# Designed miniproteins, single chains, continued (4): the designs that were tried, part 36

Each design is a single chain, and the fold is of that chain. pLDDT is the mean over its residues in the fold that is shown.

## One batch from the design tools (miniprotein)

Design m13307
Fold by ESMFold2-Fast:
Structure m13307 (fold): chain A 76 residues (1-76)
Amino acid sequence: SLEQKAANYFTAGGLWLAAADVLEQMGRRDEAAEAYRTASENFRKAAELDEQSGNTEVAEKMRKYAEEAEARADAL
């Protein structure tokens, strides 16, 4: 289902975000930036699927997570 696929992308995004935080703390800034961008991509995929299933509020939340992850990557 679209909802299950959205949940899978959300979970993947969260895992990449956690990995990025650890890499950033380790001073591995290039790898952290790539991980944040991968998290952002997964959150955007989740948002697209949430919009397709009519979950507009959840989709907006996913886009905010994506924007925050991308902003963190750009700051490194």
Scores: mean pLDDT 90

Design m13308
Fold by ESMFold2-Fast:
Structure m13308 (fold): chain A 57 residues (1-57)
Amino acid sequence: DINSPEVQAEIHVAMARMAATLGDVETARRNLEKAVALGKVSPEEVEELRRRIEEVE
């Protein structure tokens, strides 16, 4: 189900990674926060994404 929290979290994680790669820190942080709010992202993945965003800034 595309509307499941798990799938939505995966989409937000993917968007956060893409935004971080492009140097768009604001969009990356926003999407990471949305994914975390859904509660379907591992703490390990959250830490990795936060690190990537920090590396850009």
Scores: mean pLDDT 79

Design m13309
Fold by ESMFold2-Fast:
Structure m13309 (fold): chain A 79 residues (1-79)
Amino acid sequence: DELAREAERALEAGDWEAAIEALEKMVEANPNSALLWYRLGLLYYKAGKYEKAIEYFEKALELDPNSEVARKALEEVKA
């Protein structure tokens, strides 16, 4: 998975923009992956982009309603 390796390398380098771009391409390729939407939300949350983080955590929860990590992340952002 080339995009996953690109995202990991970008995160190691502290390149948040490159990591976000790689994950955005991954969710385009697999839009039904709750995990990818959750990861994208987490990156936006770390970047201080709370509105986008909320949107992506909600999308992850739509795809996996039993996701404790997505639910907790959404509660934290909305607090």
Scores: mean pLDDT 80

Design m13310
Fold by ESMFold2-Fast:
Structure m13310 (fold): chain A 55 residues (1-55)
Amino acid sequence: SLSDAVAALSALQAQGWSGAQLVDLLRSLGHEPTTAAEALAAATEVAEELRRLAA
């Protein structure tokens, strides 16, 4: 989970995603992060969700 979260974050950033873009993505998924730190934490949750769906 942690390694998957790091990999997903790296992949999103490699695709050009910024904290603001992650915030927008997470809001569309039902999250409401208001800071870059919250966006980073929520991105970890998204990475875990993607891992769960891939299983």
Scores: mean pLDDT 62

Design m13312
Fold by ESMFold2-Fast:
Structure m13312 (fold): chain A 67 residues (1-67)
Amino acid sequence: MEEKIEAEIADALALMAASLTRRYLSQATEEDVRFLERVLERARKAGASEEALRALEEAREAARRAV
């Protein structure tokens, strides 16, 4: 149960982070890119869905290109 709850929370947080990143790409900083890298690593370890991880990876890459 705990593991399943962590995965669901990680999934939601990854999707939210991806959405916010895409919204504010023009204001992205190197710190934001590092933050997204940490969120992505945590989400993977927590068992987030492939869809959420993909969305977050795409957002991270977009942010990295924007800085």
Scores: mean pLDDT 75

Design m13313
Fold by ESMFold2-Fast:
Structure m13313 (fold): chain A 73 residues (1-73)
Amino acid sequence: SSQSDQSQRAIDIYQRIIDRMRQQSQRPMTDTQRQQQRRGRQAIANVIRRQSTTAPDEYRPQFDQVAQDFLDV
C-alpha cells in the first residue's frame, strides 16, 4: 500500500540520516555543539516515535528502533 511504501521510505531516510550523524559525531566539536546536537536528536526521536503510532503494525518496531538509534548517536 502507499502507506507501507511511505513507511519504508521514511525508515530508509532516517537510517541514512543516522549514518550521517554518526560520521559527523567523529569530528571535533565543542561541548555546546554536542549538547545542541543531542537535543536535536531527542526532538527527532520523539517525532519518529509519534510516527510509529500511526504506522502499519509491521513497521512499528522499525520506527521504534530508528528512534532509539537517533538517541544512541
Scores: mean pLDDT 83

Design m13314
Fold by ESMFold2-Fast:
Structure m13314 (fold): chain A 69 residues (1-69)
Amino acid sequence: SVEELIEEAERLLEELEEALRRGDVETAKKLAQRLNDILTQLVIQGHTETAERLGKRLKELEEKYGVKL
C-alpha cells in the first residue's frame, strides 16, 4: 500500500541520517538507493507530490552532510 511505502521511506530517511552522522557513506548510499526505488514506485502509482516531498528530504540530507548519494 502507499501508506506502507511512505512508512518504509520515512524509516529509510531516519536510518540514512544515522549512517551519515557516523560517517558511514557506503551504508547511506545503499539506503538512498532503496529510498529512490520507493520514490520511483510512488511516481509510477501517481503519488508524485508525496515522492517529491520525500525526495526533498533526501536532498536536504545530502546538502546538510556535504555528500552526493
Scores: mean pLDDT 89

Design m13315
Fold by ESMFold2-Fast:
Formats: C-alpha cells, structure tokens, sequence
Structure m13315 (fold): chain A 59 residues (1-59)
C-alpha cells in the first residue's frame, strides 16, 4: 500500500478533505502510514491544522 492508494481510496469514498491531505503526503513522497494519519485528521476529525503540522514534520 502506498500514500497514493490512500488518496485513491478517500477520493472514491467522496471525502475531499481526506483525499487532499493524503494527496499532499503522496506528493511529498511520504509513506501510507503518514498519508492515513493526515487523511484521518483532516477528513474525519476536521483538524486540518494538525494534518498540516504532521505533513511538515515528515517532509
């Protein structure tokens, strides 16, 4: 599983916030674990700030 797989799964589910966060992780070359965490933060918990901070920490 890759970060791109996480992006595609959330895109198919219609969760645009989660898909966007997972897409940023994929663009930065991050692994699926980070992609899943940022997708959950942004798309499920609504915490886009925490998602952004996690992306920066792993970039």
Amino acid sequence: MTARDVLDAYRAAGNSAAATAAGEAARLGLGPEVAQKVADLAGIRGDTKAAGELLRANA
Scores: mean pLDDT 83

Design m13316
Fold by ESMFold2-Fast:
Structure m13316 (fold): chain A 64 residues (1-64)
Amino acid sequence: LEEARAELEKRVKDYKDKMIEEAKKLGNPDMAEEIKNMPESILRSEIVARDGSAELRALALAVA
């Protein structure tokens, strides 16, 4: 479970950075700022919803 937590944190960071870069590429700096200020709890929920893993979902809910 602790390894899953570390993986989740790493994935949240990578996802956030990727989304910010994508928004900048699309010429939408306002969107990039919105993503930058987005709470980690929301980003975790998005990742867990896409993955569908019960373990990751339980971990995200426990940390939120």
Scores: mean pLDDT 68

Design m13317
Fold by ESMFold2-Fast:
Structure m13317 (fold): chain A 61 residues (1-61)
Amino acid sequence: SLVEEARQLLFKAYELIKEGKYEESIKLAQRAADLFREAGDEIGERQARALVKEAETKLKL
């Protein structure tokens, strides 16, 4: 399902942040946000967008 795919992308994006791979994390988290939006999962979309912002903040450091 779209939700399961989005959850897997979100998990991978989180792991990439732990590895310092912020640009890759942003790309996967953005894809997850898009899939959550298509599925109507507003909570999932917000979580994915929050991860994008976290990775962007770390990238600027």
Scores: mean pLDDT 87

Design m13318
Fold by ESMFold2-Fast:
Structure m13318 (fold): chain A 58 residues (1-58)
Amino acid sequence: TAADIVDAVARGYTNAGLTVSAAARQAALTAVEAELAAGGSTEDAAVAADRILRAAAT
């Protein structure tokens, strides 16, 4: 589920013509897992992934 959230958000960036590195995906995965562990929603996890991937996408 966490990996699916990261993949969905990353696909938005790659569909827009941007590159998302494996390292950025891994950082996003860690953030998603942390948000869910803290009792956050799937929405909060997706927002956390988006923040990391937006900063790293080129």
Scores: mean pLDDT 80

Design m13319
Fold by ESMFold2-Fast:
Structure m13319 (fold): chain A 78 residues (1-78)
Amino acid sequence: MEEAEKLKKAAEQAEKEGNYERAGKLYELAGEIYRQEGKYSEAADLYFKAAEAYEKAGNLEQAEKARKIGEELRKEAE
């Protein structure tokens, strides 16, 4: 709903500002809301965006965790 959309917009803004760590966290929060709604495909996309943001932030551990969650959610969407 509205909250997930606001979190996505906030993450995109953080990315534009070069605050990749914040962008990763916001994408994860949006992805979790979509996951709770059973929208696994959209949730997977958001976790992959979180992984990319964490990677740009140099947080490779969080990037790997987010990527694995995204892959699992993509399997659930199929």
Scores: mean pLDDT 85

Design m13320
Fold by ESMFold2-Fast:
Structure m13320 (fold): chain A 55 residues (1-55)
Amino acid sequence: SMEEIRKITIELFRLIAEISELIVEERKSGGKNKEEVEKKIKELLEEAKKLVEES
């Protein structure tokens, strides 16, 4: 339904925003927390994948 598509789209934009913030954080740290940030990004990407697959 259009409502389901809208909800999934909003959640995907939320996840993209979180990933963007993590990238900015990693850049500001000069790579000191790169491994932890990469792990968090991978977790958010898996969350995004599940949202698309459950649609």
Scores: mean pLDDT 78

Design m13321
Fold by ESMFold2-Fast:
Structure m13321 (fold): chain A 77 residues (1-77)
Amino acid sequence: MIEELRKQAEEALKQGDYVKYAELLKKIIELRIAESSPEDRGVTIGVGKIALGVVKTMFPEAAAVAQEAIDELEALE
């Protein structure tokens, strides 16, 4: 469930595990896209890309994971 993943992401941030945080954020975004209506899919993808872009900027050690997730989202557009 998204709530469990969000709690795990918060724990990863608290522990300084930014790679795990980026991986969990990717999973949350993927689940939100899967639950989105066709009309809202583009907005959900756009918001996800912005969130991952922030992670790349703030946590350089997670940049590779965040960029891979962004590339996968761009392939869906």
Scores: mean pLDDT 81

Design m13322
Fold by ESMFold2-Fast:
Structure m13322 (fold): chain A 78 residues (1-78)
Amino acid sequence: AYEKGVAALKAGDYKTAAEYFEKALAKDPNNAEAWANLAAAYIKLGDYKKADEYAAKALRLGSDEERAEIQKKLKETL
């Protein structure tokens, strides 16, 4: 699920990417990287409210190293 989400993001299929990341998070809700990728997908879809909610979740769950990478990824997605 997570790997398919990443592949969909790279292909520009943001709706499919969001669906796969949501499926991955149903199995592992503590995966900060999956929350960050879900936020990135919603930024690309123009749903900034969901993007903000999911980015906040990623930052709360992430380690110090993960938080730096998450913030960089989200800035590069905007």
Scores: mean pLDDT 77

Design m13323
Fold by ESMFold2-Fast:
Structure m13323 (fold): chain A 55 residues (1-55)
Amino acid sequence: MLEEAKEAAEKIAEIRLNELGWSKEDAEKFLENALKLVEEYGEQIIGLADSVLGK
């Protein structure tokens, strides 16, 4: 889940850089911010999954 979220963030940054006309700097900043959010909220995402599994 966390790994897939990181891969998705990298893919979105790549699309923004290559297809949406974002600057390399803006795309890199987006990726850094997205990875920080994934890391920060990863614990809550895992906790939600545990709750769904009845833990």
Scores: mean pLDDT 69

Design m13324
Fold by ESMFold2-Fast:
Structure m13324 (fold): chain A 99 residues (1-99)
Amino acid sequence: SSKEKEAEKLRAEGELLFEKGDYDKAIELYDKAVKLVPDSEVAAYALYNRGLAYEKQGDYKKALEDYQKALDLAKKSNASLIVINYLQEKKEEAEKKLK
């Protein structure tokens, strides 16, 4: 859909900002991508990337919330066990940082 294409552009622009270390702007673009297509593969990637950006800022609670949402979307879409296990590991790593 046109919304999915727009969300993918926002996700890709966010990734470029993430690579430059502009985590606040990357988070804003990932947030916009998720809001456009909340139950999509693009949203799952944007949530995962937003979780990584929150980790870079030391916000492990928000990172954990985003990894959980990405994991829930991956399970709903019957994503591969490799993807599900990877998201589960990222979630558990963020949980350990909160203890």
Scores: mean pLDDT 86

Design m13325
Fold by ESMFold2-Fast:
Structure m13325 (fold): chain A 57 residues (1-57)
Amino acid sequence: SAAEEARRRGYEAAREAGADEESAEKNGLGAGQMAKSGMPVEAAARLAGWQGREAAE
């Protein structure tokens, strides 16, 4: 589903931005919820990546 794809891409984007696994999982879940609400998968994943960058050490 689009939500599942957004969750996966959001997780990957957050991890690439340097977020730890816990933060990346949280951001991936957020991206999935946003996609369920009608946000395009690409936009949801991008937002998760930005949030992951903020959470990175």
Scores: mean pLDDT 76

Design m13326
Fold by ESMFold2-Fast:
Structure m13326 (fold): chain A 117 residues (1-117)
Amino acid sequence: MAGPGDSARAPISTAGEVSSYSEREYESDEEAKPEILFTADYDQPRVGVRLEALTKEGKKTVIEGVYTGSGRTYLEVEVVGEDTLRVSVLALDENGNLVWEASVTGERVNVTVTALA
């Protein structure tokens, strides 16, 4: 079949190529998870992480980082107040050693984890 299949997807503004992508959003009224909610295994030499938190007062906090190596990336969500949660991203190497971490606190948190090829 020689049909022209121009499938236009929603415009994605990304600066660079990615081999895998994960995004999750959490709000303070979500069920408390005292355990790991997310794990991802990466064979890529670089992993980009972005944490974005919004407080009920409208204050925005953004933490971005890149770490290198293969291993596992863990996401932990903890309720620390009535309208406040803490989201932590932990990157462990193949031996289980912590190589990168960050935490944000807010009413609403967005987490993006990207494997960079």
Scores: mean pLDDT 61

Design m13327
Fold by ESMFold2-Fast:
Structure m13327 (fold): chain A 70 residues (1-70)
Amino acid sequence: SEKLEKGVEGLKKIYELRKKNPQDVLGIARLIRELAEETGADVSTVLKALQAMEIYGLDKAVELLKKALE
């Protein structure tokens, strides 16, 4: 799914920005909103997927996002 591919790319970009520049609150918020808009997921779902990626890795984040897009 093109939406899922965009979702995975967006999650990686948000994760990297948070690690390199956590003070860029506006940049991080923008990436979260763009990911939600492009995939149709709500912001809460994107935040849960980011948390899953930090704790369990990318595969679990993708699984959570895919289920939310059903």
Scores: mean pLDDT 81

Design m13328
Fold by ESMFold2-Fast:
Structure m13328 (fold): chain A 65 residues (1-65)
Amino acid sequence: SMLEEAKELADRAIKLAEENGDEDKVKQIKSLYEEAVRAHQRGNEELVKSYIEYLKKLIEELEKK
């Protein structure tokens, strides 16, 4: 499901942010994931999709460090 993809990407982004020592980024990723879960529960799949795109860009940036 789209939410499962978001969870896998969020977990990957959290691991990379933790490896970089960026505690604020870890908190932000977790907060945005909770918002994506609430959006999914309300049937707002466009917000979940936007969060997935955000995570993909974030992972790309974190992997370059």
Scores: mean pLDDT 84

Design m13329
Fold by ESMFold2-Fast:
Structure m13329 (fold): chain A 58 residues (1-58)
Amino acid sequence: SLRERLEELMRELARRGQELQDALDDPSTSPEEIARLQRELERLRREVDRVAAELDAE
């Protein structure tokens, strides 16, 4: 269901957000790696917004 998909995406968003924080706390992490993690997090956030909008439209 869209609700189950949204809940799974929200859990993944939280997990990737933590990965970004861990990467930021690691001085050996390259700016390129940080940028990749930020882009992935932004894509996931947009997917969450899309699914949430579809759920609200039902």
Scores: mean pLDDT 84

Design m13331
Fold by ESMFold2-Fast:
Structure m13331 (fold): chain A 70 residues (1-70)
Amino acid sequence: AKELIEELEEQIKYLRERRAELLARGDEEAAAEEEKEIEVLEKVREKIEKENLSKEEAYELYEKLMQEVK
């Protein structure tokens, strides 16, 4: 559980750094897409902590939320 949360936090950090680089070069559209994924991963992290989700359940939630993000 903790290891999965740490992996997810590292991925969020990576995406935040990439978003910052995109904004620095003026690519606001690409930065907005990265922000959507960051928001989805943050929601998945919250659910893992509250409901003790398995890696498979976390992945299924991620896919579902990514399809629902507008």
Scores: mean pLDDT 80

Design m13332
Fold by ESMFold2-Fast:
Structure m13332 (fold): chain A 98 residues (1-98)
Amino acid sequence: LKEKLKEAFELLDKGDYAGARRVLDEIQAEVDKQIAETQKEIERYRKEGDNEKLKEAIDKLFDLGAIQLAVAVLRVTLDKEISKLPKEEQERIRKELA
């Protein structure tokens, strides 16, 4: 996930806005899946009384939350950069992402 975040940032920096959006969408899907799985693990370990595994799962959830926040920030930056482009370029990017 951190490597994909770096890829999204590099694409955004190069002006590959369609590529950056695609990578951010892939990261979001993977983060959402891992958050759901980690929340289920937290509930299981809490019921079992495994405090060590519970702490590990909570730490993982915090890491995933940090990645989710980074994706949200990069999406805002991406949308601002796209909004500065000519209308024809904005339309082209929109069609590529459909």
Scores: mean pLDDT 82

Design m13333
Fold by ESMFold2-Fast:
Structure m13333 (fold): chain A 64 residues (1-64)
Amino acid sequence: GAMQAYLSGIGGGTLAGLQALRAGLDPEKAMEIGYRVGTKLGEEGVNSVDAAKKAAEAALKELE
């Protein structure tokens, strides 16, 4: 249901935001990436560390 999709998004978004911070982005940009990735993963119902990492890398590339 919607709650499961939301929780999946939170987990994926958190991982993506952490990866952005590790890449040297400031906290505001890391939060934006986390929000974008979390929203997308939640909508797709995806709950995967690998999917979150890949999405974070793609988002970071768009900011270069």
Scores: mean pLDDT 66

Design m13334
Fold by ESMFold2-Fast:
Structure m13334 (fold): chain A 79 residues (1-79)
Amino acid sequence: SARERAEALYRQAQAAYAAGRYGEAARLAKEAGDLFESLGDYRKAAAAYGLAARAAVLDGRLEEAKEAFAKAREALSKL
């Protein structure tokens, strides 16, 4: 299901982040956030986008970090 895929992507993003693979973590977390948002799960979408933003900052990708942070903030505004 879309939920199982989103949760698997989020777990993979957390593992990549813990391993210092920040570019991979940012990508996987963004994908998880997009899926949680499509499911109307704004709390989990915000958590995933927040992880994507932190990972993008550590990867030196400032524009991607700004976009992910904005998506996290938007998701929180829907709670």
Scores: mean pLDDT 91

Design m13335
Fold by ESMFold2-Fast:
Structure m13335 (fold): chain A 86 residues (1-86)
Amino acid sequence: VSEEELQREVDVALLEIILAIAKMDAQRGNVESAIEGLDIARRHAATLSPEVQREAARLLRDLSKTLPPEVAEHARQAADEIERLA
């Protein structure tokens, strides 16, 4: 495994963890914390490679299908913003 491959795996895993926490917050009714988590994921993804940005946008779109409407809108917006960067 190359350093680049390892870095991509780490970057994607970190995004998955951040998004899992945001989903948990949303499911528990912590809407503000969930939105903050989505914003953290978006800002972090913006600093990563285009390949990871595309994966992050996909993860956010998939997540938006399972979130409450208010939080789902923020996830879709974050995905759109990341896709514009890639």
Scores: mean pLDDT 84

Design m13336
Fold by ESMFold2-Fast:
Structure m13336 (fold): chain A 56 residues (1-56)
Amino acid sequence: MLEELLPKLTPLQRKVVEAILKRFPNTATNEELAKETGVSVGTVRRALREIRKLIA
């Protein structure tokens, strides 16, 4: 599952997924993901949108 998706993700999307996994089973907010990855909240939202398109 997630390991199968990692090589298909961009470096940014991969960092976002890693930040989510670090908090699992708790969900991370976009603000928390932005702090973890060092990018803006808008960039995190875009990455999550793209990841969702790949999964569903």
Scores: mean pLDDT 70

Design m13337
Fold by ESMFold2-Fast:
Structure m13337 (fold): chain A 74 residues (1-74)
Amino acid sequence: RAEELREEVERLVERAREAADEGDYERAAELVEEAGRAAAELLRALGAPEEVVEAALEHARALAEKLREEAKKA
């Protein structure tokens, strides 16, 4: 259900933020990737084109990659 997926995305984003605040950037990256997958399912449920779904997934992957780079530095 779209409402449940939206709530899941919000929950995962909050957990990712908390992990990053605690300096656990690798965990934050994992949670961002999970949020991206949940967002993709939400977009499909709402009838978004596959191009939009793929863009959302690529955006989440890019954010996770940046967080992993911070994990190497911090």
Scores: mean pLDDT 80

Design m13338
Fold by ESMFold2-Fast:
Structure m13338 (fold): chain A 75 residues (1-75)
Amino acid sequence: EEKLKKVEEWVLENLRGQDGAPASEEAARKIAELAVAAYEGVSRDELNKLIGATLTDDAYDTLVANLKRLYESVA
């Protein structure tokens, strides 16, 4: 819970959309949930469910690596 909130706050402060706008609270929460799930090593099926899509192997590996790095840098 505490780590999830910390990741969400980091996303709100540091990630910007294409127009330079800050991420929405909904998007920040989704990204934080994905980062925690990736770090905890949840199954690929569960991660795909959280994303709402089935990723290719390359996209999945890249996403998981980036999400784990995000979690580690913030936690």
Scores: mean pLDDT 73

Design m13339
Fold by ESMFold2-Fast:
Structure m13339 (fold): chain A 75 residues (1-75)
Amino acid sequence: MIPSAEEVFAAVREEFPGLSEEEAERVRELLEEAVEHARKAEEALAAGDLAAAKEHHEKAGEALRELRELLEAAA
């Protein structure tokens, strides 16, 4: 099961309590992008569209990369 952006965001907030409200909003945005693309990738796989599944998987990974860079800067 793909976790909700809110569920992951709550865990990130607990792990990184020093995040500013601006940084927290960016984290939420990136998590929502990652979860949305992960869901679209699963939907595309179910439909047999491997090209769309790959594209959404890559976009989810890009959002997670930006999230990692932001959290590394905040830590």
Scores: mean pLDDT 79

Design m13340
Fold by ESMFold2-Fast:
Structure m13340 (fold): chain A 55 residues (1-55)
Amino acid sequence: SAAERAKEAARAMGLPDELVDFAARHAQILVDRGVPEDEAVERAVEYAKLLAEKA
């Protein structure tokens, strides 16, 4: 699923557990809104990465 893929990608990038969970939830929300899984995963992970850089 998009949530699982986003979670795996965020973990592989070394993001904190809070942002790993955020990426998974955000990817699922995007898919529920009609965004394709590949795009949803990419967008969710990039957004979580931006949050990590600003924290």
Scores: mean pLDDT 82

Design m13341
Fold by ESMFold2-Fast:
Structure m13341 (fold): chain A 86 residues (1-86)
Amino acid sequence: MSEKELEAEVLEALGRMYATLAGYLEALGNEEEARELLERAVELLTEALKLRGVPEEEAEREARRIAEETAERGRKRYLERKKALE
């Protein structure tokens, strides 16, 4: 694996983690903090995609899609876990 591929993997992992946390915070009603984490996730995922050779505009669109889908999964997971504890 090249150093560039390793960097892309780390950035992708961090981006997905931030997106998941954004979803959890949105479910908790912390919309401002959730939005900040989501934007950070988009930045990290965009850089990961650019390192993998995706053009910048396409990388930004794809990163936002991945971040939003990941956050929505996190939000739903939190709500299901909360329901199980009630």
Scores: mean pLDDT 86

Design m13342
Fold by ESMFold2-Fast:
Structure m13342 (fold): chain A 55 residues (1-55)
Amino acid sequence: VEILLKKEVADSKEAAEEAAKKIAEELEKQGYTVHAVSVKKVGDKYEATVVAIKV
């Protein structure tokens, strides 16, 4: 089982949410199952985090 965690920083919450969606779609195309998606504010920016698992 392979666990992958991807993070991307964006200037807005909407941009971070869009980045998370694109990361999730790309990982699913590679055979991963997306388990968690989060967006949080870090200073003046937003951090998107995607956790995916490949069995």
Scores: mean pLDDT 83

Design m13343
Fold by ESMFold2-Fast:
Structure m13343 (fold): chain A 99 residues (1-99)
Amino acid sequence: SEFEKEIEAVGYAMKAAVAASNGRTDEAVELAKKAIEIDPGALDLFTGLVVFFAKYADIEEIEKMLEALRKLEELYPDNQAIRDGIKEVEKILEEKKKA
């Protein structure tokens, strides 16, 4: 079932974003890889969730999120969403450093 695959991929992507937000970078990367193996679109979902969480995170948490995103960019270099997501998270980080 396509729905069963989508639910499983979404579940891994959400767990990956939470792990990244908590600085569990290696766990976040492994969970995101599992999501992407099921559905390549899960990388876009993971990236969007990390960008959303970064708005509410502190500087140290955002730096850990960027570590996870950059590791995934190395694994998926042709993915535009992760490149755009990294730029947006970097912008959020710089804005928080100025506050």
Scores: mean pLDDT 86

Design m13344
Fold by ESMFold2-Fast:
Structure m13344 (fold): chain A 64 residues (1-64)
Amino acid sequence: MKMSQKQVVSLAESLLKRGDVTEEVVEKAKDPKTIEEAIEELAKVFSELLTSAVDKALAKEEER
């Protein structure tokens, strides 16, 4: 999927502030030649965050 470079950089910076990604991911997102590597890393982090968030939400709201 083709995303705007600004969108990828903005997402990486937001995740960096939360501690979910490293500064290296933000730097890769700012470089058009390495932006695909940044997108792959962000996709991996999103997958892990989504799984963790779902598990925590179920435990707190559903008692399971």
Scores: mean pLDDT 72

